# Designed miniproteins, single chains, continued (4), part 32

Each design is a single chain, and the fold is of that chain. pLDDT is the mean over its residues in the fold that is shown.

## One batch from the design tools (miniprotein)

Design m13151
Fold by ESMFold2-Fast:
Structure m13151 (fold): chain A 77 residues (1-77)
Amino acid sequence: SSEELVRETERKAEELARKAEEDPSKAEEYIRELEAAAVRGYTLLMDAGDEAGAERVAEAGREAVRRIEEAVKEAKE
């Protein structure tokens, strides 16, 4: 279901953000995986007509990227 796709993508975003917080040296790899997952989820949800779900996925992706970038910043400053 579209709700399952949203939940799966949100969970993946949270997992990747946590991994980057634990190991910021791999942030580029985690951001690539996150972007791929978020783009796929967003596209599938929009194609299904679930604009609210697509927005949730986009928001989860943006928040995860922000957390990853902050972890990198803290590690270098």
Scores: mean pLDDT 86

Design m13152
Fold by ESMFold2-Fast:
Structure m13152 (fold): chain A 98 residues (1-98)
Amino acid sequence: EELKRKADELIERARKLLEEALELARKSPKATEATIRALEAGLKMAEQGRESKSYVRGAITAADQAAELARQAGLEDIAELAERAKKLLEEALRLLEE
């Protein structure tokens, strides 16, 4: 269905943003283990988001946590990627709930 395809596209875009954020976090000495774990959890759940809305909701929560932790560490680039991923996942969830 068209809405499912649009949601899947948004989930894939969010997954790529979380993957980029995780790569940057792993290269940063300022990234805490908590930030890395939140990004890893978000990425894993986003990868499974096409299977279940519960995974999409989990990915939103993890991305939100990662963005907050990254901001507290002064990692604005990582925080912005995680926030963008969160917004795409929220849009995907909205389409899946229609």
Scores: mean pLDDT 87

Design m13154
Fold by ESMFold2-Fast:
Structure m13154 (fold): chain A 75 residues (1-75)
Amino acid sequence: SLEEAEKLIERFVEEMKGATPEERRDLINRLVAELARLFPSLSTKDVIDMVNKLLDAESVEEAEKILREFAKKAS
């Protein structure tokens, strides 16, 4: 659900702040896998595109907007 995805993004942002470069790679891979499970109608390419846009987001508000756009594609 969108609510589960928003909670996942909040947790990801928190974990990324204290992460080493190696831990960041693991967190990103986990985020991709979890978002793919939450949005099973999205292709692997769509999930990767979403994660790349989320990593480039400058604010939580921008990240939520990106998430909502991909959620609409999944619905």
Scores: mean pLDDT 77

Design m13155
Fold by ESMFold2-Fast:
Structure m13155 (fold): chain A 88 residues (1-88)
Amino acid sequence: MEELRKKTDELFDEIMALVDAEDWAALERKYGSLENAARVLENIGDFYEKEGDYEKAARAYEAAGRIYEKLGDLEKAKEMFERAKELK
């Protein structure tokens, strides 16, 4: 469990750095698509939520929402932002 948490923290830090930099091209190259990068962030958020780390879960959902906004998927973006809001 501790090893899985550590690996998830490393992945979260890497993907969040790219989202915060708005480096959409690097996200697309690393994850194959922006849609897939958003789904990875959703999975990270789900993991942190199950672990009880609501702050990191909220940040992951907010990041997924930002990617969905970039894709023009405003409904998914809203869903992600609402999930993040519920955890605060």
Scores: mean pLDDT 84

Design m13156
Fold by ESMFold2-Fast:
Structure m13156 (fold): chain A 82 residues (1-82)
Amino acid sequence: QSSIPAAVIQELTKREIQAVSKLLSLPAFSPASQQKIQGIIEDYAVIYDEARAGKVSKLQYHLASLQAAHQILQIALQEKKS
């Protein structure tokens, strides 16, 4: 059955990290929002290490990546509103 290849997950993760790094460099983010985003990145790094150790499934890792991206987007939208 079709599964998401590890190479695709790795490439998506790399692109997400690069996009997030660009967002963090924008002067639009307050120090408080930067701290929140940093916490999300740190939590994501733990899940990345667990996925590499085989402690979580590739699907769980992919869902965690999407959740992290969603949380960062919500913070960005909140900053624009405030």
Scores: mean pLDDT 67

Design m13157
Fold by ESMFold2-Fast:
Parts: sequence; C-alpha cells; structure tokens
Structure m13157 (fold): chain A 71 residues (1-71)
Amino acid sequence: SLVDALRARLAELRARAPGMSAAELDQVIAELEAALAVARKRITDPAQRAEIEALVAELRAELEAQRAKAR
C-alpha cells in the first residue's frame, strides 16, 4: 500500500540521515514535502493521513536539525 511504502521509505531515510551532506538533506526535505502533498490527495482515510503527516513532520525535524549542525 501507499502507507506501507511511505513508512518503509521514511525509516530508510531516518537511518541514512546522519551520513547525509547539507545538499542531500535539502533535497530529501524537498522530496518529503512533495510526497506529503501527494499523500494528502491520495490518502482519504483521516487516521492514516494523520499518521503519515506525523511521521513526515518527525523526520523533517530530524533532517532540519542535521542540516543546522552541518552549517
């Protein structure tokens, strides 16, 4: 499912985040925002949508924190 695919991708990105450059972090953050916009349109179940939004927000915060440290 889309939800399962997004969960797997988010887990992979989180595991790889410590090794990412600032440019890679900026690219992934932009991709997360694009993926979230698609998920909001495709996921009609409010509970599943809220859960994916929470996971994306959590990962984005972690990636932005890593980018701040890279500066």
Scores: mean pLDDT 79

Design m13158
Fold by ESMFold2-Fast:
Formats: sequence, C-alpha cells, structure tokens
Structure m13158 (fold): chain A 73 residues (1-73)
Amino acid sequence: SEEEALAYKNLGNVLFHQGKFLEAAEAYKKAIELNPNLAEAHYNLGVLYEKYGPKEEGEELAIAAYEKALELK
C-alpha cells in the first residue's frame, strides 16, 4: 500500500541518520517494491550506493537510481 511504502521510506531515513546504511538500503528497496514511483526513495538509495556501495559498481548503481528519481519528478 502507499502507506506501507511511505513507512518503509521513513524507516530508511531513520536508519540512514543512525549510520545503518545496509538496513537503510533494504528499507528503501522495500519502499520502491511497494511504490516504484517514490522518487525520494530512489534518490536516497542512490546516495547510499554512491557513498557506501561497492566501489567498482556503486557509481553505476547510484547513477541508475538518480536517473530514476529525476524521471519521476
């Protein structure tokens, strides 16, 4: 549901602020699974991939997430 997607996005934000980046990424992915049009979740997932993702592929994953966020605005 839309409410569940927003709850997972907000959970991801709290986890991000706590430095729990892997758990934050899981929460954002769940939010996107429930609502693929949630631009903020795509943007925040991009930030996580860019800063804390695998160095070899993190940039590519971040670009894809940022492009999706821009498409949805």
Scores: mean pLDDT 83

Design m13159
Fold by ESMFold2-Fast:
Formats: sequence, structure tokens, C-alpha cells
Structure m13159 (fold): chain A 90 residues (1-90)
Amino acid sequence: MISQRDLDLSVALLSVAVFIAVLDNVPDEELPAFAEEIRKLADRVAAIPGAPEEAAEHLRRAADAAAAGDKEAAREHLRRAADELARALE
């Protein structure tokens, strides 16, 4: 049976997967707004009891990279956040 924590982490992981999937199609002028959505997700992950701190940290770094226009760095940090969230669900 899925716990509330596992449900919250699964929703966060899905959100990260969506961000990774759409990142290449985000226009440069929309990257600041995209970065803000990643920051909101980082805050939500940090608020989940027992969530890995590394996941929230990688999401914050992904948001910073996206705000700076660095899609490659943003993708790398999003992938690392997804890996940490997936590991927390094992």
C-alpha cells in the first residue's frame, strides 16, 4: 500500500520527468518562468517529511541553471533530482 510520503514523492518524480521532457522545447524568453516552476517543486520536495535533501538541492540547481539559460546544466540537475527521488521510493 502506498504511503502519503511515497505518493508525494511519486508526484514529484513525475513532475521532474515532465520538466525533462519539455525542457528542449522551452523558448529562451520563457526559461525564467520555467525556472520558477522548478523552484516551486524544490520547495514542495523540501517540505515532504523524509524526502532526500539531495533531490531538493538538485532541483534548486536546475532552476538556477534554467534561469541562466543553461539547458544542459538544467537537464543534468533535473536527471539527478529524478534519480534521488526514484531511490527514495525503493
Scores: mean pLDDT 87

Design m13160
Fold by ESMFold2-Fast:
Formats: structure tokens, sequence, C-alpha cells
Structure m13160 (fold): chain A 71 residues (1-71)
């Protein structure tokens, strides 16, 4: 609920997006290691990116509201 806590959560989601993008770029290698199809690896990574983007947007709105409340 503090601004510092919300910023830390946002950074965590940004790191998750980068990791998931790397999984997509290396999907064939990731699929082979995990025993999954390339399609499944890409689908899972895209879902994580979408959820992380939504969370970042919500966190940014909360940070803005807290800053406005403090004037």
Amino acid sequence: MSISELVAKKVGQEILIVGSQLDIEHAASTAKVMGKSVEQVIADARKLIEEAKKEIKELEEKIKELLEKKK
C-alpha cells in the first residue's frame, strides 16, 4: 500500500514481461527442454505478458492516486 511497495511490485511485473518475451524468442529451445509444444510455450508466455501488463496499469493508477492524495 506504500508508494515504495507499489513501485517494487511494478518492477517485478516488468521483469516478468522481459523473461516471458525471452521465452517466446527461444520458444523452440524452451519447448524441447520442458517437453511442451512450441505453440503451448508461446501461448503460456503471451498470457503471462497480458496479465503482467494489466497489473502494471493497475499499479500505476494506484501510485498516481496516492501521489494526488498527498498533493
Scores: mean pLDDT 80

Design m13161
Fold by ESMFold2-Fast:
Structure m13161 (fold): chain A 74 residues (1-74)
Amino acid sequence: MITTQEVAATVHAVREAVRAALAAGRTLSPEQKAILAEIDELTARWLRSTDEAERQALGERIRELAARLFAQLA
């Protein structure tokens, strides 16, 4: 089951991966920017949600998008 700590760690890892790519002189693709925008929107919804089932679903979606972004940055 996804926890608050896991969602926070995933968002932090996404931020660090993007920072590393930019520091290496890389520019994010339009697809990568779209994934980041979706992660930001889902994270904002997760922070506002008081429903545990909704938070679990949002957290899992954030993890799926992060995994896709990490695969593209590798």
Scores: mean pLDDT 82

Design m13162
Fold by ESMFold2-Fast:
Structure m13162 (fold): chain A 55 residues (1-55)
Amino acid sequence: SEMKKKAIENLRKLLEELKKQAKEAEAKGDTIRAEVLKRMAKATEERIKKLEAEL
């Protein structure tokens, strides 16, 4: 399905941005922000995996 492939592309872009922001937050000592961003990244990875399994 083309829609699922596009959703996976968008989620991969979001994942890279979340990982980047998490590293920046860690570097600044913003522990709360870093933990939230890491949690969001983990959820995004799981969502990608689930969608890929449906292809």
Scores: mean pLDDT 88

Design m13163
Fold by ESMFold2-Fast:
Structure m13163 (fold): chain A 67 residues (1-67)
Amino acid sequence: GAAEYKLPVTTTLKQAKDHFFGQYADHEIKVESHGQSINPLLFDSVPPEGNVVTFTVGNKSVKVLFI
């Protein structure tokens, strides 16, 4: 299954994305919450507390809970 992680609610979407997939370009990384793509304008912001975001590149996926 997808790897599951917890990160501090102070972590931005960009920081989380770069932590797991920093070697990939932004357009190669699928960023989703509740099965919906996240607007790239929100990447410099922190997700709401308790929100779950999934980052996917090819067959590699990580599910992140922000708490």
Scores: mean pLDDT 77

Design m13164
Fold by ESMFold2-Fast:
Structure m13164 (fold): chain A 99 residues (1-99)
Amino acid sequence: IKELEKALEYAEKAKEALKQGDIEAAIEYIEKALEYLEKAWAAATDPEVRLEITEAMGFLEQALEELKDPKGSKEKALELIEKAIEHVKKAIELAKKKL
């Protein structure tokens, strides 16, 4: 669960950085969130928890593509980060209930 909580922390930091217009910080925080999600996925044994982690990673990877593309949408990146955050929260809830 510590890895999921760290992933949530960095995803929320990415959201705030992007709201402030700090695209470079947002990218760094997304990459950190993905690192912690990868660790959480490797440690997870429950298929429902693993599915929520996979969904969160997918949305963060799409957000990263939007932010690295000069023609990308910062608004779309923000929406994708918010979707990723919801999936990380679901993964944490499921992991806590199955301990």
Scores: mean pLDDT 85

Design m13165
Fold by ESMFold2-Fast:
Structure m13165 (fold): chain A 74 residues (1-74)
Amino acid sequence: SEAHEYAEEVIEELEEKRRESTDPAVQRTLDHAIRLVEHWVREHPDMPFEEAKRALDNLMAATEADVARLEAES
């Protein structure tokens, strides 16, 4: 599924951000986001790509905003 392939790309990007971070709070935030994507893909095996991309892009934007906030507070 194109939606599942996109979700795997999102997970890979989140995993790379996690490897680059030394902040435990940032690592926990990224781990949580990865788990949410994995769970969402499992619950929605036949989701249309456009809907999946919108939901995953929103999750990524929210996660990046949370990471930026944590980094600014450090």
Scores: mean pLDDT 84

Design m13166
Fold by ESMFold2-Fast:
Structure m13166 (fold): chain A 55 residues (1-55)
Amino acid sequence: SKEDILEKALSGLLSEHSLTPAQEAKVREEALKNADKIKDVEEAYEFIKEIASKL
């Protein structure tokens, strides 16, 4: 599912970067609003990394 892909990508992001709970929630919210960008873990990772860079 898109949620499973997002969770794997987010786990990768969190292992490399420290996000606050609020920042993590914002990344999840923005990613799920753009589900078409969550085709696989690699694409999801790049997308959430972009979201996080704008926080």
Scores: mean pLDDT 79

Design m13167
Fold by ESMFold2-Fast:
Order: C-alpha cells, then sequence, then structure tokens
Structure m13167 (fold): chain A 82 residues (1-82)
C-alpha cells in the first residue's frame, strides 16, 4: 500500500540520519576525551571547555537516539500493516 511504502521510506531516511548522527557523536566523544586529557595535563582552567564538549556530545547522542527510536516506531507500524 502507499501508506506502507511511505512509512518504510521514512524509516529508511531516519535510519540514514541516525547513522550520520552516530558518526558525529563518535567524533564529539573522541574530542571530549582529548579535551579531558588536556585538562589533566594543563589543570582545571580547561574544565569549562570539557563541560561544553561533553554537553555537545550528549546532545548529539540524544539526537541519534531520537532518530533511531522514530525509525523503529515507523518500522513497527509498517510491520503491523504488512
Amino acid sequence: SARLAALRARADALEAQAKEAAARTAALDAGTAALAEAERENGPAHRATVEEARALADAAAAQQAALTAEAARLAAEAAALA
């Protein structure tokens, strides 16, 4: 059906976005780890920068989780209509 096809296409698009978000999250996590190591070497002056990087990584992870959850919901709806 047209509705089933549309739900699957939307789920596929969200899954692709989730994969891109996962790559971004991995890059931000690596950056946060590097900043935490720099803080360990250079002292607490870098704490605010590490906290900001961590907040960005958390935000990216939340976006990835939301996209993955919506894709799963649409896939479940498509399965129920199949």
Scores: mean pLDDT 73

Design m13168
Fold by ESMFold2-Fast:
Structure m13168 (fold): chain A 100 residues (1-100)
Amino acid sequence: SAIDEINAVFEELEKKLKEIIPNPSEELIKALKDAKERIIEAFEKKDKEALYQALKELYVTVSDILTEEGVSQEKIDKVNEVIAEAGLKILEIFEKQEKE
């Protein structure tokens, strides 16, 4: 199912995130969980605009948390690359679901 594929994308995202940030904060983990729930809701509603908004909010929220926690720009850039990769995979899953 699309939900199973989204769960797999977020599991890989969290794994790659932990390679860059070995001890992610509770706030960062919560932000990923909240973003996943919003993305799943957009999929259930078949709302592409809500999906784009959820992906944008994931990117902005994670960057803001890491900046506030004093994480280096080099590491933030690496995290943003991993989030962008996950976002592209999620968009691909959504488009595939719309084609039946």
Scores: mean pLDDT 86

Design m13169
Fold by ESMFold2-Fast:
Structure m13169 (fold): chain A 61 residues (1-61)
Amino acid sequence: MKILGTALAPFPATTPDELALRPGDVVEILEEVDDKWVKARNLATGEEGLVPKSLLELTEV
């Protein structure tokens, strides 16, 4: 099973390691980096990067 996150708010990528998100974007959680950040892949664009966990609604599928 994989864990998906839905973006609850916009997230501007300010560094090359971050993944930009728009509200409603669906990402696949690849790795939990720490208690605040996850590495995720945007399912629409295929881009990967770090996003704040607090901006995501997580679901297991």
Scores: mean pLDDT 81

Design m13170
Fold by ESMFold2-Fast:
Order: structure tokens, then sequence, then C-alpha cells
Structure m13170 (fold): chain A 85 residues (1-85)
């Protein structure tokens, strides 16, 4: 099923982007750079995670590895939100 393969690739791509943004925020926070920009990046991660969840609903079969990666991304996001309070 080509459509299902494309949806899975889209989820994997979005999770990759989320991981990169998380890494950028972590480096910026450690160096005390662009705290206001980092808040905008957190909001972007929240939007990307919502998009991932909508795509997961369209998948006929969900890879447990993808579910684990989504949950890890959510945990990292919550940790970053706490650090920027």
Amino acid sequence: DEEQKKLKLEVETLLGIIRIIIGVIKVSNKNKIDLEENKKLIKRIEELLKEVEELLKKLKEVDPKLLKEVEEAKKELEKLKEELK
C-alpha cells in the first residue's frame, strides 16, 4: 500500500525534524542563547507532534517503535517546557 508507506515516511520525517529542533533548543539553553526564540521552537514542536498524532490515526498498522519515539518526544518536550518556565 503506497499511501500507507507515504504516511509512515511522513511520520518518520516529522519525528526526525522534532528531534533536530529539540537538539537545537538543548544546545541554545545550555549556552543561554535566544531564550525567546527557544519558546517559539517549543510551540513549533507542539504543532509538529499534533500533526504526527493525526497521521498516526490514518495508519492501518502502527509500528510500536514509532509509538515509542512519539512518547519519548513528548517527554523531551515537557522537560524543555519546564526548563523555560
Scores: mean pLDDT 82

Design m13171
Fold by ESMFold2-Fast:
Structure m13171 (fold): chain A 67 residues (1-67)
Amino acid sequence: MLEEAKKVVEEIVAKLEEMRENGVTPEMLQEIEELRAQLDAILKQLSEEEQQEVLRYEAELILKALK
């Protein structure tokens, strides 16, 4: 579960970087929305501590991507 959440976060960040590089398409927006829905479903199954770890991981990846 925790590792699955981290993988979904990695995919979301990768799609955001792709949008930044190549522009936004309706298909990319739909893919991100689907990934966000998957992440939300996983987070609801995690403990508060694990949810905080996932959010910290997302923030770290976004900061690295947006340098």
Scores: mean pLDDT 80

Design m13172
Fold by ESMFold2-Fast:
Structure m13172 (fold): chain A 100 residues (1-100)
Amino acid sequence: MEELVNLSLEEINKKIAELFRKDAEERGLTPEEYTARALIVIGELWELEQDTSLSPEEKIARLEAVLDELGFSDELKKAVLIYFAKLMGLSKEEILRLLK
């Protein structure tokens, strides 16, 4: 948790890419199947960024629900959630509070 929060956006992006490959291999998914799932996540991130009615906490909860439905590993979910929270400009302390 704390390690990921201390990384730059570029470093988290690299970590997400590594975790995507690992999760796909462990689940027996092809790269193409995992790419399709990644596009669903990207679409949700874009929709949440456009939404002005939701708080940052509600946006994180909604994204977490989508990642859970897609069956991503806990490590990968946390990396994506931290990345999104940093994109929204949340502090390390706020991110740790929202992610427990």
Scores: mean pLDDT 77

Design m13173
Fold by ESMFold2-Fast:
Structure m13173 (fold): chain A 85 residues (1-85)
Amino acid sequence: MAEEHYEAGLKALDEGNYEEAIKHFRRALELDPDHPLAPEAWYRLGVAYYKLGKLDEAIEAFKRALELQPTPLVQAVLDAVEKAK
């Protein structure tokens, strides 16, 4: 289920396994792109890409998170990453 991959992605992210986190969050979004956790999954996917230095992919993921659920936190992170690029 999408939630299983979301939880696995969070665990991988906490462990610093960013490549594994990306795989799990992408799988969660493939299984249920309209899930209530989809905005959070896009945000966490962006964080994992940022940690790997993949700034373009991080920016894209953060923009997708904002499109689904605008939050001041995600906007601030997107602004910071765009300035760092």
Scores: mean pLDDT 83

Design m13174
Fold by ESMFold2-Fast:
Structure m13174 (fold): chain A 64 residues (1-64)
Amino acid sequence: SLLRGLSYWARSQGDEKTAEYFEKAYKYYEQGDLKKAKEYLEKGLSLLPPAAAEEVRRTYESLL
């Protein structure tokens, strides 16, 4: 899934905390808890530079 890909990408950049938030977002998404999935996605995005966060947000808006 795209959310799982975000977690792997963040970890490849050495950002374990951002990766953990994206992994939590993915787990909640799989459980059908879209509200919590979005909350954890936003927490992960808040740790990225604004330009990178906006690019990710644009990509995943249609899935949340």
Scores: mean pLDDT 76

Design m13176
Fold by ESMFold2-Fast:
Structure m13176 (fold): chain A 59 residues (1-59)
Amino acid sequence: MSPKELAEAAIKAAEALYEAGKISEEQYKEIVEPLKEIVKDPTDMKKLFEALRKLASLA
């Protein structure tokens, strides 16, 4: 899976958690905003992994 595809999949996972009421709107934005940047420009791998780690801790 490319960094862009992984970021898009992680955004969908965060959307599902938010819709299920498992995370707050603030937590959702904190996860999704870095991932949206990776979708536009998949060069910051550290930012991608930090967002994924945060998502994993909430799932």
Scores: mean pLDDT 79

Design m13177
Fold by ESMFold2-Fast:
Structure m13177 (fold): chain A 77 residues (1-77)
Amino acid sequence: MLTLSKTTYTVGDVTISGNAEPGAKITVTAPDGTKYEATADETGRFTLKINATQPGTYTVTAEKDGKKETKTFTVTA
């Protein structure tokens, strides 16, 4: 199950972390369409560093074996 450790950040270098299914492909999509990718480890933990230049709603998608889960977080200026 996709969970996020934190749902609010400020613009700049931020570390996104959470849990997903082990081995799931994690995609973070910025409001401008920029994509960042990571993979959840064998315990389901993921960590992804992004440069968040755009304030707004960012989308986190976890995909494994055709199953897709989505969560969002907010970046403020």
Scores: mean pLDDT 84

Design m13178
Fold by ESMFold2-Fast:
Structure m13178 (fold): chain A 99 residues (1-99)
Amino acid sequence: SHMEKARKEVAANLLAIAADVAYRFGDRETAKRMVEAAVELAIESGDINALKRVAEIALRSGDKEMIDIVIKGLEKAKERFPENKEEYDKLIKQLKEAS
């Protein structure tokens, strides 16, 4: 439903913002969990912007586990939204080069 999609999009973006804040405070475990949750919700809602946001957070963090979570999420997003394959491939390449 459109309402479920909108709720998941809002939640994904809020979790991505919260992950960035947690990371900056030094709470890496909380940041990682929030990134994982944001990725799952972004894939379910088809929110490219939320996926781009978590990719940027992972890149800035340099955290291999966080990078691996986001790469896995982007690969799933490519399967569900092949129309955005080029954008996801670019993000995956950047993340792999950082790990």
Scores: mean pLDDT 85

Design m13179
Fold by ESMFold2-Fast:
Structure m13179 (fold): chain A 90 residues (1-90)
Amino acid sequence: MKEKAEQELKKAEEEIKKDPNNASAYVRLARAYLQLGDYEKAIEAAEKAIKVDPNGPELAEAYFLLGQAYYKMGDKEKAIEYFKKARELE
């Protein structure tokens, strides 16, 4: 599914260029990087989504993506912390 992740990446980058305050676009960017195995960039994108809209509907998913990225990098403690934050926002 590399081609789909690359398409999602380009689409998210275009959306961010049009509106740098679009939290949903940063979540899409984070998901695409996670699928491509670029976990550090996935973390950066998810953190930007949280900064852009710290009380918005994308907040829970941004924390889940942070948890997944840290888990993939072997930081299980941070992964658990972010998964708990995501669940508290249910």
Scores: mean pLDDT 85

Design m13180
Fold by ESMFold2-Fast:
Structure m13180 (fold): chain A 66 residues (1-66)
Amino acid sequence: MEYRVTLTGDVATQTGIVLRLIGDPNVEVKPVGPNEYLVTFTGSEEEAEAIVEELRADPNVVVEEV
């Protein structure tokens, strides 16, 4: 599944979220604009949904399915 992730907040918050996603071996992250990333999940659908819910819980993160 593929998602567009838009990050708000300070640089430390944005960096932490990007490092969290890049650190996952089943997640591919591609920058598509300033503070915008295309996130492709290559693992299980269950793991993808868990990560998406984690991101949506953060008020500084906007997650949209592509």
Scores: mean pLDDT 80

Design m13181
Fold by ESMFold2-Fast:
Structure m13181 (fold): chain A 67 residues (1-67)
Amino acid sequence: SLEEKIKKLEEAVKKDPKDVKAWIQLALEYIKRDDLEKAKEVLEEALKIDPENEELKKELAEVEKKL
């Protein structure tokens, strides 16, 4: 289920906050739900951990364009 997938991704980023791919996958799952505000929140949390990460900045900009 989508809820189980989100829960597993939340566990993954909690255990390894440096896993940028897991953060992006978590945000994409929220985008699939049309929950753009939550996707933005997830990407902003990831950027607090890795503020210079260009991939996270790019994904955040794409989400903000859809808001």
Scores: mean pLDDT 83

Design m13182
Fold by ESMFold2-Fast:
Formats: structure tokens, C-alpha cells, sequence
Structure m13182 (fold): chain A 77 residues (1-77)
């Protein structure tokens, strides 16, 4: 990926994480999907998407599990 695309992916994952923390799961899903369109292997976006989808469905146990994985992936970058 170009440096500009890497920055864009990082911005989308950050916006997704922000929307998730605000309880806006629909918006979080959209941002993580945008990140995955640019980088299909991005672990933050993959786990973030699963967390947001689970939270939207009311499955808080699954949401917390995937949110923790997304946070771990973010810290590893």
C-alpha cells in the first residue's frame, strides 16, 4: 500500500473506534468497512467490524471479545 493509503486506513480505523466508543455502532461498521476496502487484511478493522456488528445485535459478550482483539491489534501497530 502507498503511504497515503496507509494513513487513510489508519484514519478510518480510528474513526470506527471513535464511533464504537460513542455507541454509534452503525457508523463504526461503515468506517471499518471503508478500511477493509483499502486493506482487506487490517486486523483492527476486521475485529472492529465484528465487535460493532455484535454490539448492534445486542450480543455484548461477543462485542467485548472482538473489541479487545481490535484494541490489541491497534496497540501492535
Amino acid sequence: LSAETKEEVKRYTLEGMRAYSEGDYEEAIKYFQKALELDPNNEVAKYGLKAAEAAKAGDMETALKYAAEAAKAWAAE
Scores: mean pLDDT 83

Design m13183
Fold by ESMFold2-Fast:
Structure m13183 (fold): chain A 68 residues (1-68)
Amino acid sequence: MVTVEIEEISPNVYRVTVRGVGLLPSRVQNVIKKYGGKILSTEVGEDEIVYTVEFPPGLDVKKLQKDI
């Protein structure tokens, strides 16, 4: 099971946390790029990846979360 949490940490900058077994980093990064996201930093842990991402204004967070 994969859990996705998205939190706005400053205007247009989001923390995207993806947790679970079977994580595909390339899939997550491709979805972020599809939504116009610029990855500012990536932190990789055990069964967890945390991305700090800058998105264009008007991000549909619910659609992004569902597509990851």
Scores: mean pLDDT 78

Design m13184
Fold by ESMFold2-Fast:
Structure m13184 (fold): chain A 90 residues (1-90)
Amino acid sequence: MYKVVVESVSDTPLAPGSRVILLNKKGEVLGEFEIDGPTRSEKTFELEEEPALAVVIHDGPEDEFSVVRVTVYKDGKKVLEFKVLALPRR
């Protein structure tokens, strides 16, 4: 079981409704969830393979961005950590 944690590391809060997309090393989608808090959000997944990448899309203004930390835990052990730029929604 994988637990995915997203935290804002900038002064800009995470916009409600922003999405985290988990990808494998080929860029295929493994899972996604909506951020439910302004500073931290988490979701548990049953995934077929370990995520290699994360993309965060925010539901805020197009000229706002935040740097977010995505951490993946497998059975309580940290396996991955990424800092990613949260991108504006198309």
Scores: mean pLDDT 73

Design m13185
Fold by ESMFold2-Fast:
Structure m13185 (fold): chain A 63 residues (1-63)
Amino acid sequence: SIEELSAPVEEIVADIEALYQRATPEAQPLLRKLLEKARASENPMDAAAILVGAATVLAADRS
């Protein structure tokens, strides 16, 4: 297996899960969709772009 290439995606998914748990109920539906998209990501760059989007959603929600 190519575990070293898969580990970054799994770690990024875990980071998005942490953001989801800290989000308000208003932001959770959007973060949940981003989380599912990250889980479907085939490479760390795509997952990282989704993480940036999730962090932006959380930042806007906390403003």
Scores: mean pLDDT 74

Design m13186
Fold by ESMFold2-Fast:
Structure m13186 (fold): chain A 84 residues (1-84)
Amino acid sequence: AAAYNAGVAAFNAGQYDAAIAHYKQALALNPNNVAAYNNLGAAYFNAKQYDAAIAAFQKALSLNPNNAAAKGNLKVAQQNLAAA
């Protein structure tokens, strides 16, 4: 959807707050979008909002436990939170 694609474009431009807003809009329209939760987590991570990143990755895994990207990203976010 347009909101998800706008989130990806913002993320790739390093505009993490804009990416977060667009991914949240995409999730309001499709709450089961695993990719949007994983990308929302990545945007939070790059914004150094590690608690929010962890929650988003956990939500992605609750919808798809086989999402390898979300598993890896969750581990890295937890390591960064523990080191902060």
Scores: mean pLDDT 85

Design m13187
Fold by ESMFold2-Fast:
Structure m13187 (fold): chain A 92 residues (1-92)
Amino acid sequence: GKSKLLRLIGLLLRAIGLLFEARLLLEKAKETGDKELAEEAIRKAEEALREAEEAIELAKELGDEKLLKQAEKLKEEAERLIEEAKKLLEEL
């Protein structure tokens, strides 16, 4: 139904916002050497990963191939940001 589509869109928008925040925090962590910013970047990216995984499940239920592909891209981006931020933490 329409309600599930609106929920899917909400999940995608939240994941996008969290990934944007995670990227900014990671960039600042690289510039400043601040471990707390890198840890916050991991936290935001892990939240985005959860939102993206829920969006993938909901997109599959709805049969929306376009939104499924977008959700999968957000998941991949979140996983890459988590790995990058964790590597940075080990080097700081």
Scores: mean pLDDT 90

